# Designed miniproteins, single chains, part 78

Each design is a single chain, and the fold is of that chain. pLDDT is the mean over its residues in the fold that is shown.

## One batch from the design tools (miniprotein)

Design m2708
Fold by ESMFold2-Fast:
Structure m2708 (fold): chain A 97 residues (1-97)
Amino acid sequence: MHVFRAEGPAGEGEKKAEEAYRKALEEGGVVEVELTNDGETERLTVEVEDGKVVRVELVRTAPNTEEAIEIAKKEGWEVRRLSEEKAEFRVEAEVPK
């Protein structure tokens, strides 16, 4: 299985992510993306088979606020407190072919 990685600040990281995703659509594989923007980190893992997305995992680090936690719980995200200032929000979805 091919693994395509893209990392960087939002603008450059997005360009690398688009290239990685295009290759995964053609060849099949996993796209691992890490974008950093204003002290926040977003990690996206996309598994592609036969030109279709079969799994997506999104992990985002954001402020540990009551509002952010309430929204995450309402949307079905898994919330893990990392510190008094930061929490990790995770969602995973598997899509049949």
Scores: mean pLDDT 72

Design m2709
Fold by ESMFold2-Fast:
Structure m2709 (fold): chain A 99 residues (1-99)
Amino acid sequence: VPPLSQEVVEEIRELLRKEFPDKQDLIDTIDQDLLHILQQYLLSGKVPWSEKWRELKTEEEKKEFAYRWLTTEPRDLENDNEEINEELAERLYELLMSQ
């Protein structure tokens, strides 16, 4: 899969900064390499290191995983049960899968 364009990276960062102003430091870590890794998980439907998301069987599970992975610190990911912004999750997934 070709790497995501820098324009897509910046669009994802802007969407996340608007929704999560208190998570700027986490959002600033998002780059092409990080998004490429996420895209590979979504395309394969497999996150082998995760107990909770090891198999992403539905598009809805993929959207939730992508949202939480981008908005939650790795240590908190397995225990994150906060309500998601479903519209933002869908837009993030669309951007990740458009390349």
Scores: mean pLDDT 78

Design m2710
Fold by ESMFold2-Fast:
Structure m2710 (fold): chain A 88 residues (1-88)
Amino acid sequence: MLEKLDELLELAREGEKNPSDEKIDEVIAKLQEIKKERPDLSKDTDAMIAMLQAAKSQSEAEQRRTFILVEASITVMKMLAYVEERAA
C-alpha cells in the first residue's frame, strides 16, 4: 500500500507542476485503483476524486491548488498507513 500511495503522490506532484485536465484524469484513475484494492479508504478517495473532477476545465491556478490539497490528503493517508503497519 505505501508504494501505491508514493506513486499517487508522485503523480499529484507532477500535476501541480504541469496542471491539465489530462493530469487530473491520471490522478483520478490511480485513486480509483487504490479504492478498488482498499474499500476502507473509499470516503477519502471519493473526496479527492470529487475535488479533482470539480477542478477540470478550471484555471491552471485552481488546478494547481487542487493538486496541493490532494497531495496533503495523500500525505495524511501515508502517515495513517505507516501507523497501522507499526501497530500490526
Scores: mean pLDDT 82

Design m2711
Fold by ESMFold2-Fast:
Structure m2711 (fold): chain A 57 residues (1-57)
Amino acid sequence: GAAEAYEAGYKAGKAAAEGDVEKARELGRQNREASLAGGGPEAEKAGFAGMGKGAAE
């Protein structure tokens, strides 16, 4: 659901900020899977919010 998408997005954003392209791609895939598995638009929005937060920190 939205919580899982947010957490996956956060990890993906943080990995991207650290320059770990391979890990960022894998976590980005997990975020997409989490969004697809639950909640539709709300889960996707949570995933993007997580990525922005992770990349900023």
Scores: mean pLDDT 72

Design m2712
Fold by ESMFold2-Fast:
Structure m2712 (fold): chain A 58 residues (1-58)
Amino acid sequence: MERDTASTYDVALVVIDELAAGSTDPELERTLEALLASPDLTEAQKAEVRARLAALRA
């Protein structure tokens, strides 16, 4: 495939949205951790993703 318009950040937001919908699938959390470890995300994007994840746990 050629390069898609979907970014690592877009995928991370989809995973967060699925977790926010009440999914308890541990694979989604593992996927999110792997995405957060990716160099493709900026520090600001990683901070936003972590903040949203923390809010879901609070």
Scores: mean pLDDT 73

Design m2713
Fold by ESMFold2-Fast:
Parts: C-alpha cells; sequence; structure tokens
Structure m2713 (fold): chain A 61 residues (1-61)
C-alpha cells in the first residue's frame, strides 16, 4: 500500500489539476509528468500562486 506521504502528494497533484482547469481553462492533466510539464510552461509567479492555492485547499480538507 502507498505511504501516507504518497497519498497526500497524489491528492496535491489532483488539486493542482483542478486549479489549472478553473483558472486557465486547461484540460486536467492525466499524469504527474503531464502536470509537471504544464507547470514548467507557466511563469514562476503563476507556479507559486497555483502551489499556494493547492496547499490552502489541501489544508481545508
Amino acid sequence: APSPEVQLRERFFEILGELLEEKYGLPKPKSIEELVDILDSLSPEKQGELLAEAEARMAAE
């Protein structure tokens, strides 16, 4: 079974995918590799905003 840390990481990437759809109208990434590629294509400022928002949403669960 995956560790609790792996499960939290997977949820975090899921939230990031949802935020990409909500804020930028991008299709939800199908893999972690696709998500990383999309994030790398964004400005550092947008990356920081998305990560902060995803962290806030995860903390609210």
Scores: mean pLDDT 76

Design m2714
Fold by ESMFold2-Fast:
Structure m2714 (fold): chain A 70 residues (1-70)
Amino acid sequence: SIDLGGGTIDEAEKLVEQGDYDKALKLIDEQMARTRELEAAGVIAPEQAAEILKRLEEMKAKVEEAKKKS
């Protein structure tokens, strides 16, 4: 199946636990870009892309907050 961001969120959470915020942010940004590419290519529906991007944006906000507190 297509990676719908679930694996990316799990990996980002592990990187945050390790204090590797910059790698977590890069991973999230790369998955957001890929999600937009899949939507543009018609591989996923716009509503599916919106839901994936919402989850990734929420995770990104959490990583950025954690980094600011470091």
Scores: mean pLDDT 80

Design m2715
Fold by ESMFold2-Fast:
Structure m2715 (fold): chain A 88 residues (1-88)
Amino acid sequence: AELTVTVTPKKLSSGSTLTVTVSPAGVGGTVRVYNKKGQIVAQAAVDASGKATLTLPDGEVGLITVTAPGTAAYVPVENGVAGESIAL
């Protein structure tokens, strides 16, 4: 199944908590937040309800990815704003 990923809030602030919602729920998976240099700066497991909660470190976010068995999606981030989900 293709993943749809929603990031709340869309405006990403250093030190703030964000919630990542993955649809369909129950597929599990891992959320990874990358900085502009392509380094992983935060990571969390997706729960059975399709949610992951992460606290952002200081600095700019470049990309958010979700990987699950047999499927993946990413959310582009431009100027600290999360865009629309893209299935892989």
Scores: mean pLDDT 81

Design m2716
Fold by ESMFold2-Fast:
Structure m2716 (fold): chain A 93 residues (1-93)
Amino acid sequence: ETREKVIEGIKAAKNPTPVELARSALLALGAKEEDIKLVFDPEKLEFYVEAKTPEGEVRVRVWVDGDYAYARVELKKKDGTVEHIEVKVPLKK
């Protein structure tokens, strides 16, 4: 399940910075490290990371608030369908 892979990726991150949490989530989804890109969205005025995975193109935005990491994931599948997943992961176990 995509949601479970994102949560496990966030938990596996060595440093709880938003960019590293998002990269770790993409790696858990099957992205290659060399394919992970930091991208600026000029319409939303925000940064996200994106990569191609076996299931399609994935965009991940992560932010940290208090003891939680929040991730918004957009998976654009090869058939053109878009899946949106939001996760909240506790950081300080």
Scores: mean pLDDT 78

Design m2717
Fold by ESMFold2-Fast:
Structure m2717 (fold): chain A 66 residues (1-66)
Amino acid sequence: MKVIVTFPDGSKAEGELTLEKTIDGIRGTVKLKDGSTIDLYQKEEGGKWYYVAPDGKEVEVKIEKA
């Protein structure tokens, strides 16, 4: 599914979203045009999406269908 990810700084990334259901919630993988990947997750069902930055910090993001 093609999506736009909006970060807290207002920057946006476009990519293809793949969803995985896990025991700890829903995980999303967004594959970008440059071949890099953004890993996302929901802490609770129907909750907010979070990105784990390279430094290990959790960052809330907005996901919209492209």
Scores: mean pLDDT 75

Design m2718
Fold by ESMFold2-Fast:
Structure m2718 (fold): chain A 81 residues (1-81)
Amino acid sequence: MPSVEEQVETMMRLLQASLEQIARFLIRELERDVANPNVSDEQIRERVEFLLEVARLLEKRGHHEIAREMREKAREALEKI
């Protein structure tokens, strides 16, 4: 029988994969918002702030590569508005 600890570690790995997928979804949403002339600069800034907060939390948990990608995409969005 797998231990409770092994079960928790398996669940954490699945959650980690899901977090990366969610992060990539958020990046694509931001890129679409930047390309959409009907989205205000203020709405884009709010999306960027949310992305940067998610990136900070992911980096603190060891997801350095996706956090870096999110920050780069956030910076690119701010440069376009």
Scores: mean pLDDT 79

Design m2719
Fold by ESMFold2-Fast:
Structure m2719 (fold): chain A 65 residues (1-65)
Amino acid sequence: NKEEIAEKITLLLIKYKLSEEERDELAKALNEALEKKDPSILIDKLKELGFPESVIEEIEKILKE
């Protein structure tokens, strides 16, 4: 379920006090990853934005559901 996955990831990321630009970039990457069923799109964006490996691993786990 795309909506459930998107909600889980959004709730995880809200704790990081993202800027509007960072939030927009992540939302676009998340939507594209879900549409193409390719988690690497979101994972690459998280790496570009400097997220810790622990957060990236948790998000990858959520995307594989």
Scores: mean pLDDT 78

Design m2720
Fold by ESMFold2-Fast:
Structure m2720 (fold): chain A 106 residues (1-106)
Amino acid sequence: SMEEEGKQSREISLENLKRSQKDPTNGSTQSAAGLSSAENYNLTGDLEFVGDTFYQLGQIEYESGDYAGAVKLYSKALELYQKSGASQKTIEKIQKNLEKARKALE
């Protein structure tokens, strides 16, 4: 949008109108009340993907020597994998890495 000045003015007016209708005075108050990220991200099927992300972050923390951080991240990954119905192999892999990180803290 660098070449159409007339379209830009019209588009800004329409976006401003839509924003006024969407910006919260009713209904959005419950969303703005800070309901959990889990309720905001009702991603049926993507819990395993989010769990994989936490697992990868846990591996990075473990490799950097932050065993406490690795424990927290692996624990989150395990919870997400269990909720998503992930494979037994995935769950066992996370549990083994979580146990190793916990043992490194002792």
Scores: mean pLDDT 65

Design m2721
Fold by ESMFold2-Fast:
Structure m2721 (fold): chain A 88 residues (1-88)
Amino acid sequence: GAIDQLSPEQRKILEKAVDIVLERGLSPKDLNGLILYEAALEVFGDKEKAEEAFQELMAELNKLAQELGISSEELLHQMAEEIVAERA
């Protein structure tokens, strides 16, 4: 799936973002850039490293979405759904 194109670090941020969404009683479709940034902060605990990793993840999502002909939001939701499916 599209998630296989992410680095292990980027995948860890996305998996943490999915955890945050599910812990709040939300669905994968509620995952957005703000939750991704919060996940990066929780994964790294350091604002500078979290910001750098978040920006790199956003750049990769935008690149992959463009290659697939979909929005970065649609790609993000698809990747979140893939993570949920892998855990089921």
Scores: mean pLDDT 85

Design m2722
Fold by ESMFold2-Fast:
Parts: C-alpha cells; structure tokens; sequence
Structure m2722 (fold): chain A 100 residues (1-100)
C-alpha cells in the first residue's frame, strides 16, 4: 500500500540521518567529512523525492533540512549540524507514529 511505502521511505531516511550523525562524531578530516555528507545528502534527497507523490510538503521540508545540514557541515558547525539532524529525526519519528 502507499502507506507502507511511506513508512519504509521515512524509516530509511531516519536510518541514513543517524549514520550521518555518527560519521560527523567520528570524523578526523573536515574535507573528507564535507565530501561524505554532500554525497549522502544527494542519496537522502533522492529518497525524499520518493515521497513527492504522497506528501510533497513533507518531501520538500526534508530536502530543505538536509540542505541545512550540508551548509552547517561546510561551515564547520558540526554540533549545529548534529542538532539539526536530530531535530529532523524526531520530527520524522512523530510523523511515522501518526501513520501507524
């Protein structure tokens, strides 16, 4: 069902965001971190685009927050990037509960 596809997509996005947070926390090289987060952001935005037929406002909100995380990492504001990613995860978890 469309609801099951939404749930799966949201769970995937949450998992990928959690991996980005862990990578930021463990990163020793800022330039490699910037490259990694930029590449993972494209994968996450592609996953968010799969939400467009079901919830275009949610898809655009997710992409905007992903872009914000990339901007913060590129600015070396790693604690703010982690905080932004955590806020997005909590928002998506609440949305996921509403769908179940």
Amino acid sequence: SSKELLIEALEQIIEELEKIIEYIKKAKDLEKLKEYVTERAEVLKDAADKLLPYDPELAEKIKAQIDRIVELVNAGKLDEAIATAKELIEFLKKRLEELK
Scores: mean pLDDT 88

Design m2723
Fold by ESMFold2-Fast:
Structure m2723 (fold): chain A 102 residues (1-102)
Amino acid sequence: ERDEFIDEVEKELKEYIEEKSKDLDEKFKELLKYLLEKMIELVREENLSKEDIEIVAEQVKALIDQLIDIYKEHPDTDIEALKKQIEEGIPIVKEQLRRMKE
């Protein structure tokens, strides 16, 4: 049931990325999908409630919107640099998710 719920959320977020990024560069779409993959891994690892998973999904959508806005304003943005920033942010997000369970 919980794993099925996470799979449904992942599917909805993938569809959200495709709709919001359809006219953007393929490398940037891959970056957004990478972000989603890492967030879903964290959600599964941290054993969150359905309510907390919904909160994280809303936060991921907000982050996707923010990244799209940045990329549209700066289309020469270094995608590899953004990917590195996402990777460096993962431990911070993991700590935040742990606090949500308390």
Scores: mean pLDDT 79

Design m2724
Fold by ESMFold2-Fast:
Structure m2724 (fold): chain A 73 residues (1-73)
Amino acid sequence: SSREVLEKKLKELREKLKKEFPKAEIDAEKIRAKEKELGLNSAREEDFKKLEKIDPELALLAKILVLEEKIAV
């Protein structure tokens, strides 16, 4: 199912976050505030690619947040 695919991706991204950024905090308000400051929307693929180059930690946090929101529906 599509939910199982999203859950697998979420698990992989969370494991990557723990390995590469072990002190990173998943704070939705702070993540969205930083994206807004940069003028980028991580739900858009082009903006996500830019975010990955500028701030890889923020990009990974934002992608995790997007997947969590999709699973919650």
Scores: mean pLDDT 80

Design m2725
Fold by ESMFold2-Fast:
Structure m2725 (fold): chain A 89 residues (1-89)
Amino acid sequence: DPAALEARRKALAELGFDPSLAKAEDDAEATVAIIDAIGSRGGFSLSEEERARLIELLRARDAEGARALFNELLPEAEEHRKKLAEKAK
């Protein structure tokens, strides 16, 4: 579903991730798995409950809710992103 894919890409961008990480098929579950994998590189992993909540928010196109939950679950992700951007100049 192109509309669902576009909504997931927008949610990823608002969470500070590359929107191209979302697949062409309806894959909110795969999108959350990518977010979890990125978080794990920072020493964090999503629980099954947290993954389910993010999937629900992405399917509902609730970008604000997804951003709020992401900031709650991955408090260091934004700081890590800023450090990477600073090193890139």
Scores: mean pLDDT 61

Design m2726
Fold by ESMFold2-Fast:
Structure m2726 (fold): chain A 81 residues (1-81)
Amino acid sequence: MEEKEKEEKIEKEAKEFFEKVSTTSYTPTLDTPEEVGKKAVEIAREFLEEQAKKYGVPMEVAMKPAEALEAAIKEVWEKQK
């Protein structure tokens, strides 16, 4: 039971973090939206790895939000046109 709550908590925190990163002025001054997306995913992966270790959740489960972040970042940067 508690393991499911920990997984949901990681997912919720990741989503909130993704929304802030994708919609705020956290966007770095990089040349291409692809580079921004990759860097954001790397940051998310490091964060999610620490959450996985802290809560004892498998890496494959904790990494799912990072894939959603990559898609969200691409959409935000495509709207710049």
Scores: mean pLDDT 62

Design m2727
Fold by ESMFold2-Fast:
Structure m2727 (fold): chain A 91 residues (1-91)
Amino acid sequence: IDELVEDARAAGDRLVAKLKELGYTEQAEQIRAYMDEFVEAYKKGDKEKAIEAGRKLGELASQAARDHPEVLDDARTLAGLVAGVIEELEK
């Protein structure tokens, strides 16, 4: 699961960088904020907070994929990895 979290961070970093490059700065900042909250909660062992932040992050990533075809691959990757982490945390 640590690998999934690090892969999610990497996908999120790529998504945020691409959104900023394209001028979608506010959306990039929102995704960064929830990604930071998700990763911090996971590292602290706050399972419930990690699941909550992860669900919001997945929703924002899915919205970015719908709004911006240019970031579709990174946004889908982030949403999928976050969903995988949530599934493992719910076990």
Scores: mean pLDDT 83

Design m2728
Fold by ESMFold2-Fast:
Structure m2728 (fold): chain A 65 residues (1-65)
Amino acid sequence: SITEDVGRVLRAVAMEIETGSVRIEFKGDTVYIHLKDITPEQEEEVKEAAKALERVTGKKVEIVR
């Protein structure tokens, strides 16, 4: 559901902001999520959040390292 997808995105973003490893950039129809010094486990959480964000917004989300 949209509520579950939004909750997943908010949870992942909050966790990554605390580590300083995520920067989100909005450009036109695409959202870029820049990752640095992130673990494979955290990267999977960000990937799931990116899929949820695409479903909720209808915009393309791209992960950049």
Scores: mean pLDDT 72

Design m2729
Fold by ESMFold2-Fast:
Structure m2729 (fold): chain A 87 residues (1-87)
Amino acid sequence: MDDPLLMKAAEAIRKAGDYIMQAQRYLNQGDLESARKYLEQAEKYLEEAREYARQLEDAGNLDDAEAVLQSIETLEKQIKRLKEKID
């Protein structure tokens, strides 16, 4: 059965991933300004996903919260690596 909080967290993670992919495309084209803006949008969606993970923990859904947090950590590491290439 679909947990609305888990569904919202998954959507935020998906959007963050899409923004990271667009940032990589702009970086490959040498458009550093667009790459930075897309990474900032990715970080905003990861903050939304982190808030949903917190709500999942409050609801006692610790396993799903942990899975969301692991996805966030993976994408944050990708953002950090791309930022290092920009600067």
Scores: mean pLDDT 87

Design m2730
Fold by ESMFold2-Fast:
Structure m2730 (fold): chain A 72 residues (1-72)
Amino acid sequence: GPEHAKWAAGGAEVAGLSRGGPDAEVSAALAQQAAYLIGESEEAGRAAREGTGGKPSAPGRVIAEGAAKSKL
């Protein structure tokens, strides 16, 4: 529907701003600051850490395997 077309146009506009250079940088900075103020800083921080690591480690699984080897 028209709402979907508007949302897609909004996404294209954001992509256009990212390619636009300095205006995209200003918009990104404002969006980041707004996310911080509304308390999404915790989720953003976690996303950044997970993005850096890429692979979630399972320490419980590693510990369980270590215990199994100790019993063997």
Scores: mean pLDDT 49

Design m2731
Fold by ESMFold2-Fast:
Structure m2731 (fold): chain A 62 residues (1-62)
Amino acid sequence: SEEEALRAELERIAQNAVDYIKKENPDLPQEELDRFREEILAAPSLEEAEKLAIEAILKYTA
């Protein structure tokens, strides 16, 4: 379904961003990563999810 496809893509975006942040900033608390992941998964569109992922990466890996 369209909803299943959207959910799968949101999970891909969230997982890629979390994995990158963990690699670049291993001391970041898991609670922060979990909160960020949930924000991406709750995004109303793929464009907004990608924007949130980029913003978090810049914030936590600068």
Scores: mean pLDDT 82

Design m2732
Fold by ESMFold2-Fast:
Structure m2732 (fold): chain A 123 residues (1-123)
Amino acid sequence: MLSEDDRIILAGFVFGVPPERILERLGLSSSTPPQELARRYVRALRALADEAEPQNPLLAEILRAAVDAVEAELDTIRSLEEVIPFVLAKLEEAARSYGVTLGEVLRAMRDFLLTGEVPPLKL
């Protein structure tokens, strides 16, 4: 089940919420380690993948691939402002490896958050 924090993080991706507003809504300060914020994004994307998998196993695979890539390089993130661009870059790389666009992945995530349903991604 997606937590309130997971939904805040995912809404940030799909609705283009500025990073500073996401931090405020999560109750995090500018002194929060960037790795802590990145781990929260990892958790939210994994939770979404688990819930979406029965309806869209391809979306689940893309999200898990992106999460694994983020976790492999967490120690390279130096600042809070780098976290969201870094996660989006890994999500875009994962999407491209499966022949879909980042925009299609973000749309599927948005539709799931609004309706509880994830239509199959067209390859």
Scores: mean pLDDT 79

Design m2733
Fold by ESMFold2-Fast:
Formats: C-alpha cells, structure tokens, sequence
Structure m2733 (fold): chain A 85 residues (1-85)
C-alpha cells in the first residue's frame, strides 16, 4: 500500500540520519578526510530531498510531521559537517 511504502521510506531516512548523527558524535570531524565529509554531505542532501518530497506528496499528517523532523535534523547535521570542511 502507498502508506506502507511511505512508512518504509521514512524509516530508512530516519536510520540514515541516526547513523550520521552517531558518526558525528563518536568521531573527531577535524581529523576526517575532506572527501569523506563531502560524501556524507552529499548523502544528507539526498535524505533532505527525499524527506521534503514526502512532506509535499504524503496525505498522512504523521508521515508529513516525521519527514519534516528528518529534513530539519539532516540540515542541522549537514551544517555541522560543512563547518568541519
């Protein structure tokens, strides 16, 4: 069903954000290779794009709300990675 497909996509985006946050919290970003930081930023850009599309297209208010939270957190993590470049 459309709702199940949206819930699975959203869960995958939430996992991607959680993994990125854990990586930032457990590593010294000042010692990371610039290429690694740019790859992580590019991945977060895709997460933000997909989350914003869910906010736009979903008919479920809970999916929209969770997708907005994912986009916001991904944008905050992206800014943190960009400051380390």
Amino acid sequence: SEKLEEEVELAMLEIAVAVTRLTIETNDLSKEAPETLRADIALLDKVIEKAKELVKTSKDPEIKKRAEEVAKEAEELKKELEKAL
Scores: mean pLDDT 87

Design m2734
Fold by ESMFold2-Fast:
Structure m2734 (fold): chain A 97 residues (1-97)
Amino acid sequence: SEEEQKRLQKEVEEEKKEAIEAAEKGDLDKTREELVELMQASDRLIEVSSPDEAKRAALKVAEGLREIAEKIPTDTLDGEILQSMALMAASVYRIAA
């Protein structure tokens, strides 16, 4: 439904902002939690969207995941792993589009 799509779009935008903020602060645990929440909300949005809207949503999620990855500090192994996971997820959404 259009109402459900709007709700999920808002959830995706909020989760993306929280993930970026956590990454910028170097909070790797919170960044990981927010990445999972972003992907879960994004998957639901894609599921309830038309094929054309789903493609646009998937591409936008891929872009968002890349933005988050760029903010993750890579001075630790944990940070490098988390960045790699975010970039891999971005590639999956781009291919699925």
Scores: mean pLDDT 87

Design m2735
Fold by ESMFold2-Fast:
Structure m2735 (fold): chain A 65 residues (1-65)
Amino acid sequence: SRIASLQNVIDEVDAQIKQLEQQIQQLQEQGSPEDVIQQKQQQLDTGKKVRDALRKKLDALKAAA
């Protein structure tokens, strides 16, 4: 179903967000340059924005079901 397909995409995006969070933590622990950490943080922020948009779409589909 469309709802199941959207949930699967949200789960994939959430997994990517968790991976980025782990990478940022490792970079911080290694004392990596701030610009490298900031680049990964921007990717994380973008991923969270995409996830939020998908969740809104999922909620709308559930309300219409």
Scores: mean pLDDT 85

Design m2736
Fold by ESMFold2-Fast:
Structure m2736 (fold): chain A 96 residues (1-96)
Amino acid sequence: ASAAERAARLAAADLLLEAGEALATMGEAVRVDPSAAEGARATLAAIRARLAAAGPEAQAVADEAAAIVDANAVGEGALLAGERLRAAGEELRAAV
């Protein structure tokens, strides 16, 4: 891969890892206070938009994370989606 391609993949990996941490924090907040769920949904939408801008690989993982949240209670879904994003970020980083 070119240096530019490698840099882009590393940037996408870092964004996936950061998004995963943000979702995990959000999931814990919703578990403690269910009234946080509306703010959590807005935060997830913002995370999806940022990941979509990072390219098709990051967007595909963001779509998968959204499906996980839709299939679960918001707090639990955010924690599971956070784990998936973190795993994807680690895999992408290892591949470059």
Scores: mean pLDDT 80

Design m2737
Fold by ESMFold2-Fast:
Structure m2737 (fold): chain A 96 residues (1-96)
Amino acid sequence: SIEKLLEEGRKAGLSDEDLEVLRKIAELLEELNKKSAEINEKLPPEEAKRKNLELAKETAEEIIKLLEDSKDPKMQEILKKEEEQLKEIEKELEKL
């Protein structure tokens, strides 16, 4: 849950600013899940795959933007993983 993630972040010594970034990321991921469910309901599988990858790309770009200003090593690790995920999403879109 987001509350558990925030509690773990507080124990790890994350700043209130970094905890707010994690909260915003959780909101973006919740919105991604809602939109993905709607795409999967409305579109055929092949079209749904493309739309889900496009949505995942947009979400990853927003998450990266939120993480860019953090100086915390844990937040920088999350940024690195999101940058790698964005590259994989872009590669999958090129294959379609």
Scores: mean pLDDT 84

Design m2738
Fold by ESMFold2-Fast:
Structure m2738 (fold): chain A 112 residues (1-112)
Amino acid sequence: SLEELAERFARRVVEAARRAVEANRDASVEEKLAAARTEMSAAATEFARELIDRGYSVEEVREILEAARPRAVREVTRIMEAAGVSREQAERVVDAAISTALLAAEKHAARK
């Protein structure tokens, strides 16, 4: 279902944020933010491409990622604020991951 896929996407992005912060525990806030941005974008892009490979349209992928946004923002913000990253910066990283994933989905779909 759309809801189940949205939950799976949110969990994957949240886990990427957690891994990035943990791997960079002793690093600067800027380094943690950069690592989270990289890991979350990679995880989001992989998930979006998997959906295209399963036969979902780019518009369906957008709906799934947008449905996932509230949970992803809530959980990623919690993780990143504990690491010294502001709520605004954490939310921007989630939005960047979703945008990057959608662009990747469009490019991947065009190559089929």
Scores: mean pLDDT 89

Design m2739
Fold by ESMFold2-Fast:
Structure m2739 (fold): chain A 89 residues (1-89)
Amino acid sequence: DTVVEVLKKTIEFVKEEYKRLKDEFLANPSEERLQELKDFIEAVKKYLEYAKKKLEEEKGSEEAWEELKKLEKLVKEFEKDLAELEKEF
């Protein structure tokens, strides 16, 4: 299932990229670094809206919807983490 493969790769990319940006922020905190984290999460949220619409339109598989739900949960976890980073900064 190509859609499931794409979503799995997207989840791994999102995890690795958020970690990288967060590690960079923690090493050298700045408003610009914090904004990079915010912009990244907003970009992933836009992708989620797009992917959800595509799965609804194309009647995506149960596995594809499960992977999309995993990405939605991951974004919510990152938003919560980002809010804590913003409070500490």
Scores: mean pLDDT 86

Design m2740
Fold by ESMFold2-Fast:
Structure m2740 (fold): chain A 100 residues (1-100)
Amino acid sequence: DVKKKLEKKIEDLSKLIYEGKLTKKLEEKYISELEKLLKQINPNLTDSQIQAFRDDLRNVIKFMKENKVSEEEAKKVLKNMVSTPTSAAVEILFIKRKKK
């Protein structure tokens, strides 16, 4: 239910990133919508957990734009991030870039 909406937003966001159509205004809108959906799934999420998710999401979006990540890889990373409010996905991407 709420998770399906979350997955749909991730798919839309990934496509916008891949197509180079993600404006700053649209990025903020998607981050806000994903925050709301995540809080609906877990209403007991702390402000610090929500802030960490928002910061991680911005960092991932920036990395994907700069490195021309595929739409499929972007979807995988974003889906992992919404499953856990941690920077693990961001750390994995940065490690892969350093090994390149």
Scores: mean pLDDT 71

Design m2741
Fold by ESMFold2-Fast:
Structure m2741 (fold): chain A 97 residues (1-97)
Amino acid sequence: DPALKEEVERRREALIGELDALYDYISPSMTPEQRERLKKLVEELKKIIEGIESLEELDELERLMKELGDYIRKNSKTPDEAIELTLQSLEELIENS
């Protein structure tokens, strides 16, 4: 179905854009070592997203990303805690993909 393929491509681009926006937003507050780690995690997640061919898999990834975002917000009290939880959450997301 060409319409399904176009929707999958559009949603992959949207998720990749969200990862780029996350990197741009948080990376100025990080150490050089944290930035390199974040960059590698973002690039690994982009490769995973580029390999997704179904809307169901994209919906599941979007749900997991939202749940991790909620978890970080509820469990971080300082910017440093938010950075560490973000890195840990992205690592867990990659391991479960």
Scores: mean pLDDT 83

